# Ledger of designs, part 78: designed miniproteins, single chains

Each design is a single chain, and the fold is of that chain. pLDDT is the mean over its residues in the fold that is shown.

## One batch from the design tools (miniprotein)

Design m2871
Fold by ESMFold2-Fast:
Structure m2871 (fold): chain A 65 residues (1-65)
Amino acid sequence: SAEDYYKKGLEALKEGNYEIAVKYFEQAIKLDPNLGEAYKALGEAYKKMGRNIDAEGYQKKADEL
């Protein structure tokens, strides 16, 4: 489920595996495009990777849901 992928992404994010976290959050969004928490988490992952423009884009998307 989308929630299962989201939880896996959160675990990867907590472990510092940002690239893996991104992939899990992208799968969560693919299954549930309205899962605002996953967009917010994608923004955090990208911010941790120093990709601030990508991070801002996902944060804005989360705020629109």
Scores: mean pLDDT 85

Design m2872
Fold by ESMFold2-Fast:
Structure m2872 (fold): chain A 107 residues (1-107)
Amino acid sequence: SKEEEWIKRLLEAGFDEDFARAAVRVLNLLKERGYITDEQAEEAIEALEKASPVELDFYRALALMIAHVEGLPLEYVDELAVLIFLESKGFITPEQARELREEIAKR
């Protein structure tokens, strides 16, 4: 499947499996909501591959702080980090990022 291809690519880029699966979940949710196209999702995977895991650790630190303040389960920190990364790179708007963050918080 396309999801298995993306997971494999992120693993080859040095990300762990939990992060790779979180990234695919976020991209699929964004596509389901019509916020991004299949082509934009592919570009987002390429951007994650180009970014080092070290760059994503900065977004994870910010995500952990936000999760603590908002009372979000720590298990969603990787999904939140991906969302912050995608907003910072211009793949989604701040409003779209906020809406998805609220959806994750309601799980």
Scores: mean pLDDT 85

Design m2873
Fold by ESMFold2-Fast:
Structure m2873 (fold): chain A 96 residues (1-96)
Amino acid sequence: SPLEPSPEALEALREFVEAGKKGDYEKMAEALRRIHELGDEVARFFASLYAGMLAADDPEKAVELIKRVPEAYTGLLAMAKATGNEELLKAVEEAR
């Protein structure tokens, strides 16, 4: 469905969110890489949204994710700009 992630992408998104709750950057990076490999645009959108929310209080989380998964850059940059979070924007731009 164009409005829902595939079952595999939804599972990877679930793993990403659970790792984020635990501060497990390695597991977050593994799940995010899988989302990008699956090419599921809906899952990529929601992963970017969640990562942006997580990084709003701690921009270093965005830096760690971008270093491990460079493909995360565009989504996190969009979230920083959309939310007007100047600290997150600076951290994301310096991470590339």
Scores: mean pLDDT 79

Design m2874
Fold by ESMFold2-Fast:
Structure m2874 (fold): chain A 64 residues (1-64)
Amino acid sequence: SIEEIKKEVVEIAEKAAKQIADEETLDLVVRTLEQELREEYGLSEEEAREIAKEARKAMEKVMK
């Protein structure tokens, strides 16, 4: 389900965020994630954007 994809994506993003030092890298990672969600997972632009937005929020809370 979309909720399972969201949970998995947020968890992976949080792990990646531990190695992200700046907002430019964060922006690139989030944009890449949004594209991957559309292309690999077959999500709509709106669904991919919402999941990427939640992932970004989670990443910002974990980032140093």
Scores: mean pLDDT 80

Design m2875
Fold by ESMFold2-Fast:
Formats: structure tokens, C-alpha cells, sequence
Structure m2875 (fold): chain A 58 residues (1-58)
């Protein structure tokens, strides 16, 4: 149960972070900022996948 709770909390933080970045991306009119935000979303997704994998292998 502890492992499942930790995964659920990480998922919530991931979804909140991606939502914030997507909102900033939608509001941005600067191509350089848009590229940075897209890279940030991909980085967050990669870190989330890696962290979930580590928890599952505990």
C-alpha cells in the first residue's frame, strides 16, 4: 500500500506540473519560449517514467 500511495502522489505532481507547463505553452507567443517549454514537458515526462520504474523495482 505504501508503494501505491507513493506512485499516486508522483502521478498527481506530474499531472499538475505538465498542466502548468502546457498552460504556459498555450499562452506563449515566443518561439524560443515555446521550444523551452516543450523540452521541459519532455524532461518532466522522462523523470516521471524513471521514478515510477524505480518505485516498481523496490
Amino acid sequence: MEKEKKIEELKKRYEDTVRELEAQLAASTDPAEQARLRAGIEEVKKRYDEEIEKIKNE
Scores: mean pLDDT 81

Design m2877
Fold by ESMFold2-Fast:
Structure m2877 (fold): chain A 79 residues (1-79)
Amino acid sequence: MREELERRIQELVEEAARAFAAGDYDRAIELLREAGRLALTLAPAIAEEYGLDEEELRRRLEEHTEGLVARLEALKAAA
């Protein structure tokens, strides 16, 4: 169900934020990647609801997740 997946994604994002605040960048990246994977599972439902192209939505979600991961990896490398 969409609401269950949205709740799980939110939980993972909250855990990632806590890991980041604790300086555990590897854990934050792991959790963020998992949240991104679950978000892709919602792509068909979101595309149908908003009249979007599912493949384009999936591509944008993947790019966004990798962009966030790259920023966290850069912060880890700079520390």
Scores: mean pLDDT 81

Design m2878
Fold by ESMFold2-Fast:
Structure m2878 (fold): chain A 55 residues (1-55)
Amino acid sequence: MELPSPEEFREAVKNKDYEKLLEYRRALLKAAGVDPETIERILKLEQENIEKEKK
């Protein structure tokens, strides 16, 4: 599977599989040509949000 489908992404959200969502977002942003530094910044913000709710 090269890129996650919208359905797979949506299912991961529904299952609260935030770690998988972060990996999906990373792969998708990288494939879309987003700057690596920007990707890391986005993922850091996502991770902080997860830490607040998951832990």
Scores: mean pLDDT 70

Design m2879
Fold by ESMFold2-Fast:
Structure m2879 (fold): chain A 55 residues (1-55)
Amino acid sequence: MGELERVLERAAERSKNPKAVKHFREAVEAYRKGDLEKFREHAEKGSEELSLEQS
């Protein structure tokens, strides 16, 4: 009910990786539209981008 949305918005704001930020913002927008499939896809891609982040 917005808790997950807030967590993803904070992750996007704190990340210095523009690819991860883009995916987390897309996930938040998908969640707001009720598109859970796109939400999951973008959240997973954002997390993978963070795993590739150097420092």
Scores: mean pLDDT 72

Design m2880
Fold by ESMFold2-Fast:
Parts: C-alpha cells; structure tokens; sequence
Structure m2880 (fold): chain A 87 residues (1-87)
C-alpha cells in the first residue's frame, strides 16, 4: 500500500483536529483575539511551524481555557507539518 497516501490521510486528520481546537478557541475569544486566531489558522495551513508559534503567542495573552485550546492547536499544527514533510 502507498505510504505517501497513508501519511496524507493522517495529515488531513491532524488538520481537522487543528481546525476544531482553533474554532473552539475562537468561540471563547474577544473579536480582536478571533482575528488573530484566524490569521494563525491560515498561516498553519501554509507553514505549520509558524502557525504553531503564533497560536502559542496568542494563547499567552488569552484566558487559561483559550490558552489550552491554542496550545492543542499548535501541537496538531506541528504534527501535520511533520507528516507533510514525510509525504
């Protein structure tokens, strides 16, 4: 079976998890924070490592609940990036 196809499917699952955590954080955030989180989500699609760093920076300024969600989003972005490099 094609290892590349398996890695692509796994990366898509991580992207879905990333989006779910980001959406949860957006629901709990101020309008200004929502704008920054959407920028981080878009950045994570193009550059997962930079997107992950931006999620963490936004989380440092947010409530503990939003920070936890953004840290989870950052970890999923890193996992997605690693899988995309292997594919």
Amino acid sequence: MEKVEELKKKAEEKRKELTNYADQAIALSTPEQQKEIRKALALAGANPEKGAELFKKIGDQASPEVKDLLNKAAEKAKEMGKLRKEA
Scores: mean pLDDT 81

Design m2881
Fold by ESMFold2-Fast:
Structure m2881 (fold): chain A 73 residues (1-73)
Amino acid sequence: MMSKLEELIKKAEEAIKKGDKKTAKEYIEKAEKMLDDFRKWMDATPLSPESRETAERTLEEYQKKIDELKKKI
């Protein structure tokens, strides 16, 4: 999941660099959906406190990255 999320973010960044705002928006939307799906999975899955903290930190990092990309389109 996370490697695919990183790939989507990278493709959105590349599209922004090329001025292709439509393609960038599509990749951002896909990344947001993946992040939402992961949050739902975490809510439904009994994780240890340590695993949950690590996952929440990772989600926060990706959310910040996505929010920055959204500001550019």
Scores: mean pLDDT 81

Design m2882
Fold by ESMFold2-Fast:
Structure m2882 (fold): chain A 78 residues (1-78)
Amino acid sequence: MEERAAELGDRIEAALSEEEIEAITKELVERLKELGDDEEKRKELMLEALRQVARRAGLSEEEIELLVEYFEKQVEQS
């Protein structure tokens, strides 16, 4: 799973410019600040942002769900 998640991450990075990634990250950080310390809402927002970025990068729905599942498992193991 780690190897495939890394490949999907590389595809997102290759499809989006550095400027686009920075803009998306900045918007996400601003929205996270509005939620404060609500860890559950912050997690939901981050997963939704991940789906949005992956769709913009041209990933399929199957690839997006695989990436989201991988991140959810990482959060649960922490």
Scores: mean pLDDT 74

Design m2883
Fold by ESMFold2-Fast:
Structure m2883 (fold): chain A 60 residues (1-60)
Amino acid sequence: MMSELGKRATATLHKAIANREKAPEALTYAQKAVESVARGDLDSAEEYLKKAEEALKAAE
């Protein structure tokens, strides 16, 4: 089962896919967040997740 951070990263990835045309950078950051969680790099995952969320918010 995924960690709580992993679930958040996956949810953000789904939002980034839905908003790919408005915020393509969010998709890139969300994908890197998921990859960072998978390798146990929680600090990088949190940073990428934050960048993805900021890009998504800017696109709204």
Scores: mean pLDDT 79

Design m2884
Fold by ESMFold2-Fast:
Structure m2884 (fold): chain A 56 residues (1-56)
Amino acid sequence: SLEEKLLEAQRRADEVFRERYVELMKQGKPWDEAVEEARRAADEELQRLIEEIKKS
């Protein structure tokens, strides 16, 4: 269903956020900058997945 695809896309975006946040924190970035960059990466992935769903 569309709802299940959107939930999976959100879960994938959340995973991207966590992975990027941890990576940036390990690099010594301030937590606020790490959160902002991780959020941008997650937003980009979510948008990409939503566009893919729309084409299906």
Scores: mean pLDDT 86

Design m2885
Fold by ESMFold2-Fast:
Structure m2885 (fold): chain A 91 residues (1-91)
Amino acid sequence: MEKKEAALKAIEEALRKVNEAANASEDLDLQVALTMVGMQLTIARKLAEKGEFKEAAELARKARKALEKAGAPEEVIKAVEEAAKAAEEAA
């Protein structure tokens, strides 16, 4: 039970940090990447709410790789990585 709640909280925290970074970014390419990742994390949250934590973890891992390619801030990448790990542990 605790692990599933932790996974949902981690996904919500990652989504919040991604949205904050998108709003703060003056780089259009980075802003587009952050917006796309925000959409992926929103889908991951819905999957986690349905109990599909393995699918949520996979989507969060793909989102993390996209952020690395876009050169997103380390704290944002770390939050998404933590969300992916929490979702994997909840599965």
Scores: mean pLDDT 85

Design m2886
Fold by ESMFold2-Fast:
Structure m2886 (fold): chain A 80 residues (1-80)
Amino acid sequence: RLEEIKRLVEEAIRLAREGRIREAIALLIEAANLADLSLENLLKVIGLLLAMMGHELDGDVEGAVRYAEELGELILKEAE
């Protein structure tokens, strides 16, 4: 479980760095689903996903990557 979540997060950040933000978002959603998040952390995940999408719509790959990294850290912390 933790290894699968880690793999999904690492792959999502890689895709985000390549500008493949929508694919990164899909993998982060899958990782979050596996992490069995509390309501508080689920709301944080939703906020960060919306931030990533906003930056993707603006063409700001660097901004989207920063939020992908923050979201990945949150998911991994909850999975531990």
Scores: mean pLDDT 82

Design m2887
Fold by ESMFold2-Fast:
Structure m2887 (fold): chain A 68 residues (1-68)
Amino acid sequence: MEAVSRAEFLARALTEVNDQLTPRQRQVLGYLMEGRSQREIAEALGISQATVSRHVREIEALLGVRLV
């Protein structure tokens, strides 16, 4: 999947499921839309890579899409 198509899908999904995401999940999703790795997101948010991975998995389950 092209990065552009994925970012556009994620932007639309944020509008439709915004209320279902926690504030931290929205932050993680925003960074994923920028093409950041899980490591870079962890460093940016001051959390562990395991925590980022858990949030990514939760977002993927909610949106029905694979992000990484």
Scores: mean pLDDT 72

Design m2888
Fold by ESMFold2-Fast:
Structure m2888 (fold): chain A 90 residues (1-90)
Amino acid sequence: EIPKLTPEELLALAKRLIDKAETASRAQQLGYADLILQLVMTAYYLQNMPAEELLAVIDEIKKYVEESSLPEDIKKYLLEGLDLIAEYLK
């Protein structure tokens, strides 16, 4: 059994990856975006995080992405991926 992340731990980890992406090369920024999306999907599929709690975490991650210094194309990719996950959870 994989140790379960709390919603707060998931949010903190996603924020750290966004911070790393801001100082990374453009090629690495897409990789960090993919890792964030994979973390959210893992919390849903493998760790059974309640949909309501995960939706709240997704909203906070989206806000942090929008406030970040990431390039527009990376922001769009990450926000669209998060929106698709959120829509699936509703």
Scores: mean pLDDT 82

Design m2889
Fold by ESMFold2-Fast:
Structure m2889 (fold): chain A 56 residues (1-56)
Amino acid sequence: SPEREIAILEFRILALEVEVWLLEEKRPNDPEAQKKAKELREEIKELKEKIKELKK
């Protein structure tokens, strides 16, 4: 079901957004943490595009 797949992807996005928040808040001056946060933000973006395709 597309609705079930969307719900799973939305939960994954939420988990990744929490990880980004922890990296940015706990390690704001750490270049490695900022690099990881950027990589996770790109993954979130890709998952959001996947949800958009599933809604067609």
Scores: mean pLDDT 85

Design m2890
Fold by ESMFold2-Fast:
Structure m2890 (fold): chain A 96 residues (1-96)
Amino acid sequence: MKLSREELDAEVEAALYAMQIAVLDNIAERAKKNGDLETAMKYYKEAIKVAEEGIRLLRERVERFGSPRLEQSLAWFEDTLKELKKKYKEIEEEMK
């Protein structure tokens, strides 16, 4: 099927969310390595919020367009959210 402009825009938007998550995750990982657990938790929490926003957007677009590319992006965001939540929980346990 021909990819619409709206589908292309959705893919671009998803890519921007993915880039934002990567930057936030990298900052959190660096803070964790430096023993700054408070900063690490803050940035993991922000990355989680961005991932949740990306999932919300992608679920809407998948429902509307049924695009396999958007479905693949949604799966990546869901897996990424699980990993971010795991990292956040590990920091919480370290601070107890």
Scores: mean pLDDT 84

Design m2891
Fold by ESMFold2-Fast:
Structure m2891 (fold): chain A 86 residues (1-86)
Amino acid sequence: MEKIEKGIEALEKLLERAREQGAPDDVIATLEKMLEAARKIRELKEKGASDEEIIQVLTELGLTDGDPASARAVLDSIENLEVEEE
């Protein structure tokens, strides 16, 4: 649980920085989509959802091609995002 919460906070900060720096709309849209996925995954994990259910959510959001390895890579990227306070 703590990893996904940290990933959500990191994505929120990345999205804020992207907006502040005038990143392209497609980059902002991708970050928003990842943040939506991360929040959905958090809800599913709280309910005891399986890895397969998480992969399905990522696939439905178009973040993967339905390949479990790609879905796990996206999840791992979200959970391992770190943002230090300055």
Scores: mean pLDDT 74

Design m2892
Fold by ESMFold2-Fast:
Structure m2892 (fold): chain A 91 residues (1-91)
Amino acid sequence: SLEEARRRILEDLAKQFGPLEVIELMLEIERILNAEGKTDVAREVLSLIQRYLLNKDKEALEEARRIVEKNLSPETREKVMALLDKIEELL
């Protein structure tokens, strides 16, 4: 099924980038930002999280936080910041 294929891809990504839960949090960030039409912000934030996961570059995660703070409504900013906090706590 499509859901089984998605899970297999996420498991392969988790082996490379870290816990499966981190990948699921990244997908939730993408869903939230795309729902607000912030597709460019989603792409940039996810790219920075990927850099943090691959290179242990904490500055990339801080840059993601700055982008979120500057480009999102207060309600969406609070939700995405909470998800970024969870990603940092899992690593």
Scores: mean pLDDT 80

Design m2893
Fold by ESMFold2-Fast:
Structure m2893 (fold): chain A 77 residues (1-77)
Amino acid sequence: MKQLKDEWLKRIKGQFVVLSKGNYLKAEQSKDETRSERLRRLGDYYDYLTSLEGLQEAERLADDALNASLQHLLDAS
């Protein structure tokens, strides 16, 4: 069980890095200040989730997502 959670956490952290960088890039390319600010805040949030301080929050989100997916599969059966 622990090995599966560690593998999922690694995958999710990789996705958060991509999402953070993608949102920063979109913010830089945006000519709309309101949109650029929202994209920067979103990038900051994903960057936080990849940090040591955000690790517990990232783990919680990963567990919640996994539990939601498992419950959906059980309800669909």
Scores: mean pLDDT 70

Design m2894
Fold by ESMFold2-Fast:
Structure m2894 (fold): chain A 67 residues (1-67)
Amino acid sequence: KAKELGLELIDTVNAAASGDLEQMEEAEKKLREIKKEAEKLGLTTDDLFKIAVEVDPSYRKFRPVLK
């Protein structure tokens, strides 16, 4: 479901910005998988971002650190 992908996107962006190289590498793999799943649903990354912002408004800034 698109909302679940939006939440996964938030978690993955936080991991990508953690400063831990292993977490960042895993996050890049996860972002690629999320993008593929979005494409299967007919959604773009922008669509997922909008869904993520609806779930967590702090995500609007696409920041690595969320509350």
Scores: mean pLDDT 67

Design m2895
Fold by ESMFold2-Fast:
Structure m2895 (fold): chain A 66 residues (1-66)
Amino acid sequence: MEEEKKIFDRVLKAMEEGLKENPVEGARKKIKELIDSSTEEEKLMIEAFYTGDPRNYLKALELKKK
């Protein structure tokens, strides 16, 4: 729960920072940088939050429980 909130907060912060630097491509660039610096579980959660694809969220939960 706390880890999920931290990842969500990071995604929001990256999008806000990206919009300030470049309103067209900045958000995507910041999300890519966040993904590149994250663990495999965090990458799946970032993808789920950014794209809204629930399958990525389910994969992240599966990795966390193993």
Scores: mean pLDDT 68

Design m2896
Fold by ESMFold2-Fast:
Structure m2896 (fold): chain A 92 residues (1-92)
Amino acid sequence: MIEEAREYLEKGEFEKAVELAREVLKQDPDNPEALSLYAIALAELGKLDEARKVLDTLVERMNAEKDIDKQVELALHAMNVALALRIAERKR
C-alpha cells in the first residue's frame, strides 16, 4: 500500500497518492511515512493548509518521541514535507 502511494506520487498522480496514503493512515494513523507522503501529495494538489496540519502532526510526534532513532526518522519526514510545502508555495 505505502509503496503504491509513493509510486503514484513519483508519477505525478497526486490524487491517487492521497487516496492510498489515506487508506494506510486509516489502519495506522501514526505511520510517519504515510503522513509525510499524504502531506506531500496534498501540497502538490495545492491543499497547503491541509498539508501544514499534517506537518504540525509530524513535528508534535517528533517532540514527544523519546527514542532518538525514531525521533530522527520523524524529523526527516517533517523536513521532506516542509520542503514540498515551500516548493508548492513558490509555484503560486
Scores: mean pLDDT 83

Design m2897
Fold by ESMFold2-Fast:
Structure m2897 (fold): chain A 68 residues (1-68)
Amino acid sequence: LSKAEIARLLLEADTNGDGKVTYEELKAVAEKRGITDEETINKIFEAVDKDGDGYIDFQEFADFVTSA
Protein backbone atom coordinates (compact mmCIF):
# COMPACT_ATOMS: atom_id res chain seq x y z
CA LEU A 1 0.00 0.00 0.00
CA SER A 2 1.27 3.43 -0.95
CA LYS A 3 0.82 6.47 1.30
CA ALA A 4 -1.64 7.90 -1.24
CA GLU A 5 -3.73 4.71 -1.06
CA ILE A 6 -3.76 4.87 2.75
CA ALA A 7 -4.80 8.55 2.60
CA ARG A 8 -7.71 7.67 0.28
CA LEU A 9 -8.83 4.87 2.63
CA LEU A 10 -8.85 7.29 5.57
CA LEU A 11 -10.83 9.89 3.61
CA GLU A 12 -13.39 7.22 2.59
CA ALA A 13 -13.61 5.95 6.19
CA ASP A 14 -14.52 9.44 7.47
CA THR A 15 -18.02 9.14 5.99
CA ASN A 16 -19.49 11.83 8.29
CA GLY A 17 -16.69 14.37 7.69
CA ASP A 18 -16.24 14.77 11.46
CA GLY A 19 -12.46 14.39 11.15
CA LYS A 20 -12.33 11.15 13.18
CA VAL A 21 -11.88 7.57 11.96
CA THR A 22 -12.24 4.47 14.13
CA TYR A 23 -10.47 1.16 13.51
CA GLU A 24 -13.81 -0.39 12.54
CA GLU A 25 -14.51 2.34 9.94
CA LEU A 26 -11.05 1.93 8.41
CA LYS A 27 -11.41 -1.88 8.34
CA ALA A 28 -14.83 -1.67 6.64
CA VAL A 29 -13.52 0.63 3.87
CA ALA A 30 -10.33 -1.41 3.44
CA GLU A 31 -12.37 -4.63 3.05
CA LYS A 32 -14.65 -2.87 0.53
CA ARG A 33 -11.51 -2.11 -1.52
CA GLY A 34 -10.27 -5.73 -1.33
CA ILE A 35 -7.83 -5.28 1.56
CA THR A 36 -8.88 -8.15 3.84
CA ASP A 37 -5.49 -8.75 5.48
CA GLU A 38 -6.06 -7.84 9.14
CA GLU A 39 -2.29 -7.43 9.67
CA THR A 40 -2.14 -4.75 6.95
CA ILE A 41 -5.16 -2.92 8.38
CA ASN A 42 -3.60 -3.02 11.88
CA LYS A 43 -0.30 -1.62 10.53
CA ILE A 44 -2.12 1.25 8.79
CA PHE A 45 -4.05 2.17 11.93
CA GLU A 46 -0.98 1.93 14.21
CA ALA A 47 1.11 4.04 11.81
CA VAL A 48 -1.46 6.89 11.76
CA ASP A 49 -2.90 6.72 15.32
CA LYS A 50 0.13 8.30 17.01
CA ASP A 51 -1.47 9.04 20.40
CA GLY A 52 -3.06 5.57 20.70
CA ASP A 53 -6.53 6.86 21.60
CA GLY A 54 -8.27 4.46 19.19
CA TYR A 55 -9.24 7.27 16.81
CA ILE A 56 -7.46 8.82 13.85
CA ASP A 57 -8.24 12.53 14.07
CA PHE A 58 -7.62 15.25 11.47
CA GLN A 59 -4.25 16.22 13.01
CA GLU A 60 -2.94 12.63 12.96
CA PHE A 61 -4.13 12.26 9.35
CA ALA A 62 -2.46 15.55 8.35
CA ASP A 63 0.78 14.56 10.13
CA PHE A 64 0.80 11.18 8.36
CA VAL A 65 0.22 12.75 4.91
CA THR A 66 2.89 15.45 5.40
CA SER A 67 5.55 13.23 7.07
CA ALA A 68 6.32 10.99 4.05
Scores: mean pLDDT 72

Design m2899
Fold by ESMFold2-Fast:
Structure m2899 (fold): chain A 98 residues (1-98)
Amino acid sequence: SEKKKLQREAAILATSMALHVVAAEVEGDDPAVNAEAAEAVRELGERVAEILKKLGKEEEAEEVKELAEKAAEALRAGDHETARKYVLEMIKKADEAL
């Protein structure tokens, strides 16, 4: 099923975003690691949003994209707690849409 394939890909991408936040938290104060994690979260969030659009979930896709951008901004600022909250909210929103 194409739908099940897309659902699986979205879940893998969402999990990858959480791991990037954890990696940035471990390095703490490294601005380069924070910037790399921010870009990864932004790109992965855009990929999840594209999957949701293919599934006809356009409103949820925009919400996921906005949450990914907010998480990326928090990561660039070194606010790992806020970044984690946005990534978890994004994962929950994507899961509910699937």
Scores: mean pLDDT 81

Design m2900
Fold by ESMFold2-Fast:
Structure m2900 (fold): chain A 68 residues (1-68)
Amino acid sequence: SEEEELREARLERALELVVSYIKKKLKAESASAERVDDDTIKGTGVANGKTYEATLDLKTLKLEIKEL
């Protein structure tokens, strides 16, 4: 149970960090993030009228940003 609680807390913190990163790095007017599975977070941001999608792989800690 304790190990599961720590895993959930880690994922929640990662969501907050992705939103913060999108807002700061892209200078986004709005940003959101959602946990897709245990190893993947997807975020969306809007900057200067353009929409961006961010995908974070929690195993490799690689973040990919794509303009939509």
Scores: mean pLDDT 79

Design m2901
Fold by ESMFold2-Fast:
Parts: sequence; C-alpha cells; structure tokens
Structure m2901 (fold): chain A 110 residues (1-110)
Amino acid sequence: SRAELLARILALIAEARRLVDELIELVRNNAPQEEIQAQLGRLARTLREIALLALSLFPNNEAIRETLGRIGETVREAAQAIQNGDREALLRKLEELRRLLDELEALVLS
C-alpha cells in the first residue's frame, strides 16, 4: 500500500542517517580507507533503495527528484574525497548528505 511504502522510505531514511553518523565517526577516528569505502558502499545502497521507492511513490514531485539528484551527486563527491584522501572534504560532504536527508524526509511527509 501507499502507507506501507511511505513507512519503508522513512525507515530507510533513518537507516541512512545512522550510516552517515557511523561514517563520520570512522573518518574522525582515522579508520582504514577500505573500511570507510565499505561503509560508504552500504550507505550508497540504502540511498539507491530510497530513491527507487521515493520516485515510485512521488513520480511527479520535482522537489523530491531534485533532492534525490543532489543526494546522488553528494555521494559521488564523497567517494571522490575518499579516493583523494581528503578527510575534510569527505566530512563536509557527509554533513551535506545529513542535511539533504532531513530535506527529503520533510518533503515525503508534506
């Protein structure tokens, strides 16, 4: 049902927030690059599932589509920061991702 899909999107947004927070802590604690990359991979998979469900439930919502696009771009930029060893850029992108998840949640609840 529509309500079940919305509940699943909200649960996945909560999971994505948890993964972002864990990733920030890994970066702050200078975890190995391989562990940081693995965690970003888990986050990226969760965000892709959110995008598929949100676009299915809200096919004509331009604000949701735009926010999902910004999330995808921010994940790509985070991956690039890891590849470049730019810890400060990575932390900025993870904080941006947290803000975009808050924006997405507000949009799907409106």
Scores: mean pLDDT 92

Design m2903
Fold by ESMFold2-Fast:
Structure m2903 (fold): chain A 69 residues (1-69)
Amino acid sequence: AAPPLSPEQEAALLANAKAALEAMAAAGASPEEIRSAGVVMATAARERGASEETVAAIRAHAEAIAAAA
């Protein structure tokens, strides 16, 4: 298992994931593409040692952006 991330690293991962998902939506990505990217980002965060709360937050944000796109 990956070692746990610092709170600063988790906050940065979440902020970067949100920014990337919003940039995809602004570039015309479909809701399906945004949801898929959210799953990939959440999985990568978990592999890097992010908490399940951070992983869930990335997925939730991807779903919210997809719903707004």
Scores: mean pLDDT 82

Design m2904
Fold by ESMFold2-Fast:
Structure m2904 (fold): chain A 83 residues (1-83)
Amino acid sequence: ADELRREIERLAEEAEADPALKEKVKELEEEKEKIIEIIDKNYEENIPELDEEEKKLLEEEVEALKRMVEAIKKLELANLAKK
């Protein structure tokens, strides 16, 4: 059922292993890290007024956003490896 996801992961690994794509791979990785840092900073700024239930829901949303960012970056890596 997750054939597309596995194919994207394989292509992303191929891009990471390709010496010709090393600089582009590093650029995408740095961009991903910057986006995650922005997400973490915004999360920390919004914590102080949340109750325990609201904090748990926000933590789940932040985790989902981070997973989405990683998935998007894997797709970009897969596109670099695609011929």
Scores: mean pLDDT 76

Design m2905
Fold by ESMFold2-Fast:
Structure m2905 (fold): chain A 80 residues (1-80)
Amino acid sequence: MEEEAEKLFKQGEEYFAQGKYEKAIELFLKAAELFEKIDPTSVKALEAMNKAAQAYRKMGKLEEAKELVDKQTEIIKKSL
């Protein structure tokens, strides 16, 4: 499971580097979901969501980026 999540994250980084932000977002969110299932307090899940938010900002989708930041805040609250 962790190897699959890391592979998806890496693929997301590759698409992000190519400027294919929509595909990068899809892969980062899938990686975040898998990391969260392995460890709900995983910094890797938060990192994947942050990368998806960066990709949304590159596309000019600021509201979608904000929604991901708000979701990160809720995950952090649950780990308190």
Scores: mean pLDDT 79

Design m2906
Fold by ESMFold2-Fast:
Structure m2906 (fold): chain A 86 residues (1-86)
Amino acid sequence: SAQERALFEVSEVAALAAMAAYLTGSEKARRAAELLTEAEEALRRGDIERALELVREAARLLAEDPELSNIAKRAEETARFLEELR
């Protein structure tokens, strides 16, 4: 289902951001992981608009650090997928 795919995509990006925070101590990655975890909770409630807002915020934070650019791209892809679901 589209909801299961959305949850999976957000969970993957959250895990990548959390791993980057753990391995590098990146504050931006840590904050992005928190936002993405909140986005997962929003999706479980069916709040696609809130999830999209949170994923976009996470993508912007990740994009500010060139070392996190690959995770930022994944977050941007996830945001585009959520836009199609609204």
Scores: mean pLDDT 89

